# Ledger of designs, part 62: designed miniproteins, single chains, continued (4)

Each design is a single chain, and the fold is of that chain. pLDDT is the mean over its residues in the fold that is shown.

## One batch from the design tools (miniprotein)

Design m14137
Fold by ESMFold2-Fast:
Order: C-alpha cells, then sequence, then structure tokens
Structure m14137 (fold): chain A 80 residues (1-80)
C-alpha cells in the first residue's frame, strides 16, 4: 500500500467517525430517517459485495464503504 493510500484510508476513517457522530446527533434531535425498500436492498447488496472484498484498496472502495456505513448507521439507529 502506498503512502497516499494510507492517508486516504485515515481520512476515510475520520470521516466515518464524524458522520457517525452527526447521525447520532440527528437522531437525538428527533430526526427520522426514511429509506425505500429498494434503496435498503441495494445497500445490503453493496455491503455483501464489500464484505467479499475483505479490504478497501482504492479510492472508489473507500468512498463506497463510507457511504454504505453512513447509511447503515442511520438505518440501524433509527430502526431500534
Amino acid sequence: MTEEQKELLKKAVERLNELDEQARKDIESGKTYEVTEEERNALLEELRRLAGKKQITSEEDIDEGYRVRERLYRIELAER
């Protein structure tokens, strides 16, 4: 892994943590998250695909993981 890839990974992790905090604050404020069944199923399929890869090795993979995890946090926290 190149030094640039390591920096991108660090930024991705930091952004995920910031989004998780933001999603938690939004839910604490009473905000409700709504997703269509189609979108929910698409997210689950993306999750399975990323899990199959095991590792994030490119900028595109990092962005995909970031978006999937951010939406899952919203869904999981809202559907308690």
Scores: mean pLDDT 61

Design m14138
Fold by ESMFold2-Fast:
Structure m14138 (fold): chain A 83 residues (1-83)
Amino acid sequence: MEEIEKLKKEAEELKAQYDAEQARVDSLTAGVEFLKKLYEKYPGAKGAYEDAQARLNAEQAHADSLKTRYDELKEKIEKLEKE
């Protein structure tokens, strides 16, 4: 079933992209938490904190999109394997 194998490969590639984006989100989350603590002590850090929060929000949205596409492909594969 070449079609199912192709979809499995596409799902594997999407999972790799999602895992990479989630690693970036985790790294950005740690950076945001660090900058938040820095901003609490040093008001000059506010801009860096706000920029980091905006980047985190954008990367999280991208990760969520990749997960949705991966989940949809997994459902499609499961349906094809049952037919």
Scores: mean pLDDT 84

Design m14139
Fold by ESMFold2-Fast:
Structure m14139 (fold): chain A 87 residues (1-87)
Amino acid sequence: MVEEAVKLLEEAAELLKEVGKEKQAEYLRKLAEKIKKGELSGLELIGHALRYMGDAIDARKKGDEKTAKAYELAMKGLVLALKGLPA
């Protein structure tokens, strides 16, 4: 569902903004807009999801639970967008 995917990316962006990662938050908001417009291919969605999975793992290793949660929400949103693509 595009709507739920966008909501998760917007929630992730708010969490990133709260931890001072404003550029990363802005990037996620731009990604959410691209998903709304259908501008991302399945491969691009997979690529972004894998990157945020890596970012979440790195944040957890550093003890940054809030940043890890934000990147996990971004990954979940991207996976939902991928599942919403026409088969």
Scores: mean pLDDT 83

Design m14140
Fold by ESMFold2-Fast:
Structure m14140 (fold): chain A 89 residues (1-89)
Amino acid sequence: SEEARELFEKAARSADPEEATKYVIEGMKVAVENGDLEEGARYAAGALVMLAFAHGRESAQKVADALIKEVPEVGERAKKLAEETLDKM
């Protein structure tokens, strides 16, 4: 999912949290279309961790819930990976 990877990279470079969130959602949708579920989940989890540090865990949870609603299989895995990373820190 080269296109999904590029979207997640755009999210990481975005200074605007709303723009970053849109790129994460779009990247996850592309990853599902290409069958790259685990890769998409790992990139989305990284973005959720970054959002939690920049804007707090409540903002990251709202984004995670939106991802689960839009793309449940990848969203659930991304949330789990992000929570595991945040709980280790």
Scores: mean pLDDT 77

Design m14141
Fold by ESMFold2-Fast:
Structure m14141 (fold): chain A 90 residues (1-90)
Amino acid sequence: MTPLQQAYVQILQLLQQADAHIAQGRAAEAAGDLATAARHYRQASRDLQQAADLIKQVLPKLTPKQQQLVQDLLDRAAEAAARAAALEAA
């Protein structure tokens, strides 16, 4: 497997893990477990940030469309982190 192929698999795994953590965070919030919800949102933020970083590492020259995709992942990471911080402050 090439380094690019390995990175692609890791990016997909990180995105799936982030989606799972967001779903678990929402379920914990609905159950009133704010501490568990905050931990899941924090992990989702880390997974999304890591995916964005890997894309930038394997594609050193991003097209405008790829740059937008990276920005969308970073925005989602920031939203998850902000939600975790709000729950931790409650």
Scores: mean pLDDT 87

Design m14142
Fold by ESMFold2-Fast:
Structure m14142 (fold): chain A 60 residues (1-60)
Amino acid sequence: SLSYEEIKEALTKLGKGHYARSVYNFLKEEEAEGGKIDKESFIKIAPLFDIEEEDARKAL
């Protein structure tokens, strides 16, 4: 699974480090509903934070 630090680093590479807390919290909410905090889940939600899926995939 992805740690908060890995998510923060990926978002910082994309110039969107300010979203790290919001992205992590969203993934934690998805995990509570049976999801996982993994690379594919991060890519899936990236567009909600104005991040292209391709950029999210390359940042990790």
Scores: mean pLDDT 82

Design m14143
Fold by ESMFold2-Fast:
Structure m14143 (fold): chain A 74 residues (1-74)
Amino acid sequence: SESVLEELQNLLQTIDGVGPKSAKTLAQKLVDAGFHTVQDIQEATVEELTKIKGIGKVKAEKILEAAEEWVAQE
């Protein structure tokens, strides 16, 4: 769903240094890896996220922190 991809892109753009193009690429990789919702990302581990090409441990930790803050607003 385009709506799901857009929500993930918006979440990822809250991370310092992640621009719109990087967020789009990263969101697509997350969906391709089976992370379709913010909740799926919250339930993920750092090790599961680091299996995605281009995501290291530091970026994985920032993604998990961003997902927690995103859900806390809703």
Scores: mean pLDDT 80

Design m14144
Fold by ESMFold2-Fast:
Structure m14144 (fold): chain A 95 residues (1-95)
Amino acid sequence: MEEIEELKKAFEDAVKGLREAAEIARTNPTEAVERARKILEDFAKVAQKSPKAGETVREVARVFLEAVGSATTPEQVADGLRKVAEVVEKGLKEL
């Protein structure tokens, strides 16, 4: 149960942080992306300790590269970050 509680907190912190980053992306997309990268680094460090959470880590990396890495407008960065947050939130519900 202790491992699940640590994982749950990491997922919850990542969802909150990514949604906050998405909100600032329209005014400062560069800062939003850097904040998101830091959040995902911290998330992955905890989540990789669990085989079940490993699938979420891989899907998060894919969505981040596809939605945020290819974004050319602040709108697309914001939408991309929201999609990443949705992937993390879905993974949280599976824990």
Scores: mean pLDDT 82

Design m14145
Fold by ESMFold2-Fast:
Structure m14145 (fold): chain A 116 residues (1-116)
Amino acid sequence: SEELKEKLREKAKKIIEEAIETEPELSAVRELPDYSLVPELKDIIKEPMSLSKILELIDSGEIESFEELKEKLEQLKANVEKYYGADSPIAQRIQALIDKIIKRIEEEEKKLKEES
């Protein structure tokens, strides 16, 4: 329903905003990549993504479902791996924090469906 979509968007935004505020390591993925610092990333990161861009996509209505939101968060995780390398400890920590965001939003979607 439209009401469930609206409530999910509000919950998802709050969760992402709180994660950005409380987890300093997420500052690395808060904004879109600065390709002037690493120009070769422009060729290997085909879909630039950031937590701020995800928040903008939620506000614009381009993300309306958990499935769409999860796809963007998973793209962000893939970009982190390409930027830092799969074996990078910082990449692994950032990916784990993104996974916590995904799980928390999924739990809120489940609650909203059960309370409706």
Scores: mean pLDDT 81

Design m14146
Fold by ESMFold2-Fast:
Structure m14146 (fold): chain A 97 residues (1-97)
Amino acid sequence: MREEKLREFVKKLQQLGEEIARAALENVLGKKIERGEATIEEFEEAAKTPKGKEQLELLKEAEELMKKAYEAALEGKWEEAEEYYKKLEELLEKAKK
């Protein structure tokens, strides 16, 4: 409908994606993350653990869903875009556990 609606949706997607990535990283590291607190070395070590592998799979799924939500929104398929957004919200809850 409006370009403004697309911009608002993209902003929500970006914010949700950042929250999912942060929650997944906090879960693996066992600590709350503030900006710039995690190093590349910590990310690499986390990826090698069983929890890190599980969270990497979750992050890959989130990246795919974000791409599909963005493409649906670009095509004006708002119902599909909202469905993918809801799935991302479910992944955020999983990442926190």
Scores: mean pLDDT 73

Design m14147
Fold by ESMFold2-Fast:
Formats: sequence, structure tokens, C-alpha cells
Structure m14147 (fold): chain A 65 residues (1-65)
Amino acid sequence: MMTLEEAKAFLEKVFNQPLTSALSQEMVEYILEKVDYSKEKLEEAVEKYKDKVTSILDLVSLLSQ
């Protein structure tokens, strides 16, 4: 099971931006729920959408469909 801090650190590296705001923390939690707190599913989702997402908000939008 992936923690919020592990997912936050991973996504900060992917998007090359610090995710320090309350809103960004909510977005990380939402993404984790969509991938069942699975590191493998999170890495797969990021890889699948790497050419379509430039920010964490884009990833949230795609996972909401």
C-alpha cells in the first residue's frame, strides 16, 4: 500500500514541481484512491498518460473519466 508521502514524492519528481499546497495534497489523495493505493498502478497511469499530462491537475482530470 502506497502512502500519501510516497505518492507526493513520486508525483513531484514526475511533474518537476513541489506539491506543498492543501489543494495539491487533495489531488494526490484523489489519485491514490483511483489507483487503489497501488504504486504499480500509479506508475502505470503516469506512463500511460505521460504525453497528455503536464500537471497533476491533468492527471486528476484523466483519472476522473
Scores: mean pLDDT 79

Design m14148
Fold by ESMFold2-Fast:
Formats: structure tokens, C-alpha cells, sequence
Structure m14148 (fold): chain A 60 residues (1-60)
């Protein structure tokens, strides 16, 4: 998906992050690092996306 070239994250990657937080509402640091490696993201991009996913999935 060429959208990833603009945002660094595709819709599929965003969906995977949302699904991850739906299945793991309180993930450990090692689980977050594994997710970052799986998606090919750096730490700063993952932190931003984690915040977005938490706001949408947990509404907090």
C-alpha cells in the first residue's frame, strides 16, 4: 500500500496495532518491541501509533 510512503504506516499496520491492543489491553515493553519489529517501525513511530490506538480502542 503506497499510503505507507506518506505516513510511514499503512492501514494494515494501523489495523494490526489496533487488533494487538484489543487482544492485549496492557502490553509489556517486550510485546511492544516485538510489534515494532514485526511492523518494521522505529520506536518513536510506534509510540505515536500506540497513543492513537489506545485512544481509539480503550477510550482513555
Amino acid sequence: DKVAEFTGLSKEEIEKIKQFFKENPNPSMEELEALAKELGLDKSALDLQVAISLLEVEEK
Scores: mean pLDDT 60

Design m14149
Fold by ESMFold2-Fast:
Formats: sequence, C-alpha cells, structure tokens
Structure m14149 (fold): chain A 76 residues (1-76)
Amino acid sequence: HMNKESREKDIKEAFDRLAELLNQLTGEDVTDIAEKAREEALKNFEEGYKKVSEFSAALHRAIGAALNALLKALQA
C-alpha cells in the first residue's frame, strides 16, 4: 500500500515539473498558477484519499484549473 505522504510528495514534484515546463514553453512566469493548482490538488487529495476515483477526479480538476488560470492570465 502506497502511503499518503509518498503520494503527496509525488503530487508536489509533478506540479513543480509542470511549472518549469510551462515557464519554458510560454516564456512567462506561471509558477504562481502551478502553485495554486498544486495546493488545490493536495486539498482534494486529502479529502478524497480513500477513494481512487475521487482522487483521479481531483487531479483532473486541478489540472483544468491550472490551464484555465493560464488562459485567463494570457488574456489579461
């Protein structure tokens, strides 16, 4: 069984890599957007840890929120 702490670490690392990738691809600093998405993912993970489907949905929503925030920032 994968423990909760290991999964939280994996989520943090994934979003850190996402922030780096987005900064490289967009030519702008999107670290704050990625940070917000990571915090949202961790909160949803905490609430849905015992439900695999809930956890998957939380990750999907967090990624969607990050992309929407990025699009909004680019249009501001």
Scores: mean pLDDT 66

Design m14150
Fold by ESMFold2-Fast:
Structure m14150 (fold): chain A 70 residues (1-70)
Amino acid sequence: MEEEERMLKEFDRALENATSPAVKALVAAVFLVISRKLGLEKVYERAQKVLDEIAKIPPEEEDAEVRRWA
């Protein structure tokens, strides 16, 4: 649990410092790979959730959504 809690805190900190969706995706991907290799299920789950959220708003669909509101 200690290692997992440490990684979760570092992941949250890295996400907070990452202002662009692309950088957040990169951070989440790195932590996903590390957590899977180390068996840190909670870190893996959190990283996957962040990637899923970013994947739902690709730049192309984001532009289309803005256009519909105009």
Scores: mean pLDDT 71

Design m14151
Fold by ESMFold2-Fast:
Structure m14151 (fold): chain A 83 residues (1-83)
Amino acid sequence: MEVVEVDASASVDEIVEKIKEALLKSPTVRLVIAPDSQQHIREKAEAIENKLLDLGIAASVKIEGRSAVITALATQSFFEKAA
C-alpha cells in the first residue's frame, strides 16, 4: 500500500493526480490530508471522492479530527482507462 501525504492547501485536482500516480505503483493507496479546519477538510475530501469515482477508483473517506484519510482502491475500470 502506498501512502501519500498532502498539505491542506493542495487542490482537489492535484490530490487526484497524486492518487492516480500512486495507484500505478500500488493497487491500494492511503492519502492523508494535513490538519486544517474540519469543514474545509470534509468538503475537499468529498470533492476528491467524487472525482475518484468518475475515474473508476473506489474510495473510502474517514475524517479524524481536523485530518482526513482517504483509502483508494483501483478497480478494473481504472486500469482499462490508464492503459
Scores: mean pLDDT 72

Design m14152
Fold by ESMFold2-Fast:
Structure m14152 (fold): chain A 65 residues (1-65)
Amino acid sequence: SLEETERLVEEALRAVRILKDHYQAQGRLDEAREGAETIIDSLELKVDDPELVERFRAEVERLLA
């Protein structure tokens, strides 16, 4: 459902922000990027919407720049 998809995206974004906060404080953003790739891969498996996943990837790249 759309509600389920929106919830999964919100949870994935929250997880990326937690990784950013944790690793940015340590100067280790490369590890945040590695963790974010795992989150994106997990979202791809759960959501059958390539365009949504690509938009999510772009948002993650912006957050971790």
Scores: mean pLDDT 85

Design m14153
Fold by ESMFold2-Fast:
Structure m14153 (fold): chain A 73 residues (1-73)
Amino acid sequence: SNAEVTVDGPARVGETATVTAKNISDSDTPQTATAEVRDEDGRLVARVTVTINSGETKTLQVRVTPEAARLAA
């Protein structure tokens, strides 16, 4: 069971990252994936978990807040 996650970033506090998650599994089972958003220094600034149905692609806008960055680290 596989999911592919792409993050359009880096992103800093106050910015928005676009996360695209695709279920690439050949099963009919939903897949859960965690997307990690990092800043230009490679620090984790946000973490989101998404569930993707078989054959589905989800696109999310993730705003990096000071609170999200503190909790992700």
Scores: mean pLDDT 77

Design m14154
Fold by ESMFold2-Fast:
Structure m14154 (fold): chain A 80 residues (1-80)
Amino acid sequence: KKAEENEKFINEKYEELEKRIREAQQLSEAELRELYKELYESLSEEDQAFLDKVEPYLSILTMVELALALLTTEEIKKKI
């Protein structure tokens, strides 16, 4: 029962992530930078350090997509 609830939660979170990524792809660079700042401040120190490491190699859109994926993973870990 708990395992089925966890599987449903994970699947719903990844569907939400896909929707948020599609929405981010429609944003301007300025809007992406603002969204990235909000997402970054919500993440763990470990995930912030990872983003800092990859930032020089990636576009702002890709950074937002990564931050959304990391936040989704943290929410799943907190529930399970």
Scores: mean pLDDT 85

Design m14155
Fold by ESMFold2-Fast:
Structure m14155 (fold): chain A 98 residues (1-98)
Amino acid sequence: AKELLEEARKHVKKGEEALEKGDYEKAVEHYIEAVKYALKAYKAGADEEEVLEILKKVKEGLEKISGSKVSNDDLLFFLRPHLSDEELELLKELLSKL
């Protein structure tokens, strides 16, 4: 759980660094990986508030890339091709708490 949360946070940081350099494609790839690791961490018993903080940072990064507000439904739609059905249901549950 802790190692998976740490990996998710590393991907958030790498996404932010890529965004600062204008590498939006790499930023998006890191944000997708951050969500995947956050969901794995949650399933492994990670603290919900720590997982929600990671998801919030991913939303903020994607808002900077798109230049507009990203809703929870927008985030689900964007991530759908990258997540399993189980991961999508878990993400939907967590986003309802944001």
Scores: mean pLDDT 84

Design m14156
Fold by ESMFold2-Fast:
Structure m14156 (fold): chain A 97 residues (1-97)
Amino acid sequence: DEKVKKIEEEIKKIAEEVTEEAKKRDPKNAGLVEKAAREAARLMILAARGSAEGPASELVALHEAKRLIEKFKENPLAAEAARRVFEKSLEAIKKVE
C-alpha cells in the first residue's frame, strides 16, 4: 500500500528528528533516547499497518505504547521521546487516513 509506505517513512523521520533534538538537550542520554524513539516508531508503523487491516491492530499498538513508556520511565528524556514519537506519528496517520 503506497499510503502505508509513505506513513512508515514519515514515522521514521519523526523518530530521527526527536532523537536529534534530544542529542542537543542531553548528549549523555542520546543513545537511550534513540532506542526509545526507534521502538516507538516500530510500534507506530505496526499501528499504521493496522489502520489498513483493521482497528484491532491499532488498539494493540496503543497498549504496547503504554508499556514502552513504562519501560523507559526511569529516564524522563527517553520516556518523553517515546511519547513524542507516538503523538506525532498518530497525527501523521490521521492526516493520510
Scores: mean pLDDT 73

Design m14157
Fold by ESMFold2-Fast:
Structure m14157 (fold): chain A 118 residues (1-118)
Amino acid sequence: IKSQLSPDQALEEVRESRRLTEEYLRRALEALERGDRSLARKYISLAVGHVLRAVGYALEAPTPEVQEVMAETQKVIRQGNLDMLPYMSPKQLKEAIDLFESSPSKAPTETLKKAKEL
């Protein structure tokens, strides 16, 4: 029960790791579109590192909210087949990124804030 990481901190860290995974997958796509397969592989390795970091945080505070973010991340990684990502076309990598971006809003407060912007 005395984990050094609070559930709220673990949730934020898992969200940050998901965001960095998505960022590095986008950079990998840009490298592939330029024909730089070595740079694309480097960015895919960084994305995998952030997925593993998220797993560590999810194990520290396995709350429903943390597990939801982790399940979304793992679903995209499984569908994207990370070991094949350096060999994927730019179209296939875009489809994997779109699956990350189409994940439901994780905070009711964000939906309420967007409603207030209208």
Scores: mean pLDDT 62

Design m14158
Fold by ESMFold2-Fast:
Structure m14158 (fold): chain A 85 residues (1-85)
Amino acid sequence: SREAQQLIARLIGQLLAALGAALDGDREAVRAHLEAAVELVGQLPEELRPEAARFLIRVLENLKRNYPEFAEVVDEAIERARKLL
C-alpha cells in the first residue's frame, strides 16, 4: 500500500539521519533517529513488520560494527526491534 511505502521511505530516511548523526558524533541524535526507526517499523502492517524488523536489526548490527562508540544506543534499538519480530 501507499501508506506502507511511505513508512518504509521514512524508515530509510531515519536510518540515513542516524548515520549522519554518528558521523557528527551526536549520540543523542543517533538515539532519537534509531528510536524513530523502531517506531516506524512498529507502525507497518503485521505482514511486513517481522521482515522490516529483521532488516532494521541487520542495519543496526552493521552500524554498531562501524561505530562501536554508539554500541549502547544501538543495542537499545536492537532490543526494541526484536520485540517486533
Scores: mean pLDDT 90

Design m14159
Fold by ESMFold2-Fast:
Structure m14159 (fold): chain A 71 residues (1-71)
Amino acid sequence: SGLEEIERAGLALEDGQEALNRVLAAHPELLDRGELMARLIGTAIGAAYATEGSREERIAAAAEAVRALAA
């Protein structure tokens, strides 16, 4: 149902935000790239949403996607 998709999207937002926070803590220089920030946010959330498994697996996949985009 639509409620399950909304719940999944909410979890992806939380997991994506956590992944992005972990990458930015390790790479604070990315904060100086405001034009890239919206893309990093979208990439983190999208990767978390697309990844099945545990919360840590979703966070890890999102962090990998963010690092790949930022490289």
Scores: mean pLDDT 83

Design m14160
Fold by ESMFold2-Fast:
Structure m14160 (fold): chain A 59 residues (1-59)
Amino acid sequence: SLADLEAQLNRLALDEKNQQAIDFSIDLGVIRLRYAVEGKLDEADREETAALQAFLASQ
């Protein structure tokens, strides 16, 4: 879920000071807010979420 992705990014950002995790955490916050308002993910939000998941898988 988006909440699970946020938890993983926050761990890397806060505990490891990972700059990429900080940047992805900000982007995910915007995506989650948009999803809460619209009830769906835009294509750009889906692409960003996929990039974020790939980043987490590479850690």
Scores: mean pLDDT 79

Design m14161
Fold by ESMFold2-Fast:
Structure m14161 (fold): chain A 91 residues (1-91)
Amino acid sequence: AELSDAELEELIAGLEKMFEELRTLDKRMEEAGASEEFKEEVRRKRERDIEELARLLGVEPETLRRWIEGTPVERATLEEFVRRMVAYVEA
């Protein structure tokens, strides 16, 4: 079954929130007074998570990194990734 418009909007909002959280992570760690060692560990984990997510969604990790860092993502592309995530979870 296709996602309803309401479900699609909720999932797109969740994906955009995840991108914002990943984008602002370094700033939030700096504002919290995190150590350089802690920041480097978190950055390594973030990079691994980005590569894994890109692999699951069938995109290049560099493309996903660019979207997280603020390259505009067309709504149709966000809808496609949301549908792929749902299909993966339901598989």
Scores: mean pLDDT 75

Design m14162
Fold by ESMFold2-Fast:
Structure m14162 (fold): chain A 92 residues (1-92)
Amino acid sequence: MEELLEKAKAGDREAIEELIDRAFDLYNQGKVEEAAKLLKEAIKIAAENGDYVLATSIAMLGFARAVELYLQGKEEEADIILKALNEALKSI
């Protein structure tokens, strides 16, 4: 993961996409806090690289997952994702 973060920060868009894939894999495993943290980092890195379209797309995917959690009655997990997204967007 640290290698992947370094590549993403260096402007490797494919590395950012791998971070997103890992975030959703963690989410599917029930590791919502780890998933939210990785999603937040991916958004920040995309924005720091000047790819605001990618940063916005990642945020929209995160919002979709939060909505799914709310519909399942998992409000605490949804709030973890929403908090991470809000913190990422404020840093842009």
Scores: mean pLDDT 82

Design m14163
Fold by ESMFold2-Fast:
Structure m14163 (fold): chain A 64 residues (1-64)
Amino acid sequence: GPMEEKRKRAERAVRDAAASVAAGNRVAGLLAEHDSGIPVGLLERVARGDEAALERAVELLLAR
C-alpha cells in the first residue's frame, strides 16, 4: 500500500546516505543529518549492517 511504498523509498534513502558516510564523505553525512534529522552516528551504524539502526533511521525520516 502507500505506506509500504513510502517506507521502501525511505529505507533506500537511508541506505544511500549510510553508504556515503561509509565512503568517508562526512559532509554528505552532515547534510543528511540537517535535511532528515538522522544523526550521522546512526547512519554509521546502518553502514555496519545494524538492522535496529536502519529501522530507527527510517522511522525518523517518516516522522517528518
Scores: mean pLDDT 77

Design m14164
Fold by ESMFold2-Fast:
Structure m14164 (fold): chain A 56 residues (1-56)
Amino acid sequence: GPYTVTEGKTIKEINEMIANKLRAIGDAFDLALEEHKKTGKDLSELFQKYFEELLK
């Protein structure tokens, strides 16, 4: 249910967490795409790498 992950959080705090994750996804994609253009490495592997770095 909705309380399983967000129990004790306000709606504002939940929205901030979602917004931060969405920003990290966008930033990770941009970084992955730039490295993909330079190195020819797999875009999905690069995206996962940068996404993990930005969620620290």
Scores: mean pLDDT 75

Design m14165
Fold by ESMFold2-Fast:
Structure m14165 (fold): chain A 75 residues (1-75)
Amino acid sequence: GALKLHLIKTLEESQDFGALVEALAYILSNYDPAFDQALVTFLQRHPQWRSFLLKETQTPKLSPEQRERLKQLLE
C-alpha cells in the first residue's frame, strides 16, 4: 500500500540503494496485491528505478522466489 511506496521514496531520497534492496526483500516476503499494483504504477512513473531494481535483483541479497516475483512485477 501507500506506506510501502513511502518507504521506497524515502530510500530513493537517501540514495541508499542497498537498503532499498533489503527493504524490497522484506516487502516481497509479505504478499500484498495492493502493494504489487502500487509498485508497478510507481515504476511506470519512475523508469530509472525500474532499471536500478533489475540490476540489483541479480545480487544474492534476494531469494530466487523473491527475484522471480519482483521480475514479474517489473515486466
Scores: mean pLDDT 63

Design m14166
Fold by ESMFold2-Fast:
Structure m14166 (fold): chain A 97 residues (1-97)
Amino acid sequence: LQKPTVVTSLRSPAVEGQETTVEVTVSDASAEVTVRLLRNGQEVPYTLSEVIRNADGLLQQVASTRVTLDPSDTYSGVVESPALSEPLVVPLDRSSS
C-alpha cells in the first residue's frame, strides 16, 4: 500500500486576527483514509470533501474548518489508513522563512 501525502495548510494567506480556513489535504492514498482536524490537540468541527479518485485509483480528500487566526492556537491534521502503521499527525506550519 502507498503511504498518503498529508498537508495541513491555510486555504489563503491570512494574518493573526483574520478569519481563514485551515485545510488538511490527503492525496495519493491507495486505501480509504480517516481524516480529523485538531485545535490544540482537541478535535474541532470540520467538513469533509467528497473523496476524489484519480485514474490510478488513488484517493484525495480534504478536511476543512473556518477559524480566526490566533497566535496561541495550534492546528493539526490526523490521518489514519490501512497503509499506515500508526496515525500521521501533520501540524500547521506557522514558520516564516
Scores: mean pLDDT 77

Design m14167
Fold by ESMFold2-Fast:
Parts: C-alpha cells; sequence; structure tokens
Structure m14167 (fold): chain A 60 residues (1-60)
C-alpha cells in the first residue's frame, strides 16, 4: 500500500540522517558542511519520492 511505502521511506530517511549525524562526530568544518548538504539533498529526495507515490496512487 502507499501508506506502507511512505512509512518505509520515512524510516529509511531517518536511518540515513542518523548515519550522517554519527559521521559529524569529530568532523572538520568542511566535513560538517558537506554532511549538511547531503542531509538537505536527502530530505528533498524523500519529499520528491513521497509526492511521486501519492501521484501514482491517484492514477492507479
Amino acid sequence: SMDAQIQALLEATHQQLAALLAASEGASRDEILRIVGEAILLVGDEQDQILALRKQARAS
């Protein structure tokens, strides 16, 4: 179901964000900026995937 797919995406994003947070431990300023950039892209990708799933569910 679409709701189950959305929940799976949210869980996957949460796990990836947790990994990025762990990678920030002892990181340099440049590494922290890169991690922040990756987190922004990750959140954007999740948002796009959720919108695509909702659109596909409406079309089906």
Scores: mean pLDDT 81

Design m14168
Fold by ESMFold2-Fast:
Structure m14168 (fold): chain A 84 residues (1-84)
Amino acid sequence: KEELIKELEKLYEKLKDKDPKSAAYVKEIIKLVEEGLVDLEKVKAFIEQAKKLIKEGKDVTPLLQRALLELGTEAAMKRLQAHL
């Protein structure tokens, strides 16, 4: 968990000045990981994909937007299940 948060913080630092929208998505994903509401293997897969796109000079925004949607949906479902 702590390793994934550090990797996400590194992504945020790389993106915050270059791509503020992608950086905002990374920030939201960090919150979900810290709250324990998401599958860490999915987070790890998204981090690896994002690193690859950044290394290749490709736009990472669509990937991070999809990641936040998928992880956000998972978190919302877990919150709802805990309430029910």
Scores: mean pLDDT 77

Design m14169
Fold by ESMFold2-Fast:
Structure m14169 (fold): chain A 64 residues (1-64)
Amino acid sequence: LKVGDRVEVLVSLPGSSPEHSPLRKGDVAEVKEVVDEKHVKVVFERDGKEGENVVPVSVLRKVE
């Protein structure tokens, strides 16, 4: 995965802080930062608000 990729979340992930918003299985997000080889920062919109989280690449699938 690389910055700008659209990804689908494959599992539900809990929110841990205001900067780590909860993600639901089937949510679509955009990769904003590659944190390391196994983790990316994603951003998404829900109900007109932007959320973000850092998630393992293994729980994401690239949307074509």
Scores: mean pLDDT 76

Design m14170
Fold by ESMFold2-Fast:
Structure m14170 (fold): chain A 64 residues (1-64)
Amino acid sequence: SMEKEKMIKAVEDQIESLGKTYGNKKLGDEMIAEFRKKSVSLKTVEEVQKLGHELIKRFMEAVK
């Protein structure tokens, strides 16, 4: 759906921005790759958003 595609783009953009902001592009790229791999099996916007939130949280914990 358009809503799901918009959410996927928003999550990818957020993780890319975090990688740039915290000077850790490698971790950002790895998180985006994991997100893309896992998001293809998800059917709802809510599931995509929850996965995105979880990955962003893990990024923040890794960079402190």
Scores: mean pLDDT 85

Design m14171
Fold by ESMFold2-Fast:
Order: C-alpha cells, then structure tokens, then sequence
Structure m14171 (fold): chain A 96 residues (1-96)
C-alpha cells in the first residue's frame, strides 16, 4: 500500500543516515564544506529518528508536511525504535 511504501521509504532513509553518520564519526571531523553540510543533515535525520522512536511521530510528520494514518505512524515509531536498537548493538559489537 502507499502508506506501507511511505513507511518503508522513511525507514530506509533513516537506516542509511544512521550508517553514514557512524561512518563519518569513525573517520573523525568533516574535511570539506560539503562533508560538513552532509554531517549536519545526517545529525538532523538521526534526531528525527529519535523523536519518532520517543512517540513524537505526529509532531515530526506535521513539521515536514508528511501525512500518515495512525496505523502507519505506529509502525514508523516501532521501526524507528528497532533502528536505534540495531545501531546500538552494532556499535557494541564493533567496540568489542
């Protein structure tokens, strides 16, 4: 469905942003203006992921002009929590 496809697209974007941010953090500091801009956008997307995981899904969607039904909003919040849990597990595995 369109709602399901929208949730999947948002989740994919957040997953990619989390991976890219972790890659950049391992590298250290942004070395170019373009990298600094990318880092800022990635940090914003991670903050949005956290806000959605914390149940502020409707607030985030309204701010960015996105409309999802309550069922799709609930799925997005659940998927955001899973993404943050997966990220924390991966970071712990790399640290060991």
Amino acid sequence: STQEETVETIVRSFREALRRLDEMERRGEPKTPAEAREYAVLEQLVELTRAIADGRTEEVLKKYGLILDPQAQQRLSEEARKLLEEREEERRRRAG
Scores: mean pLDDT 82

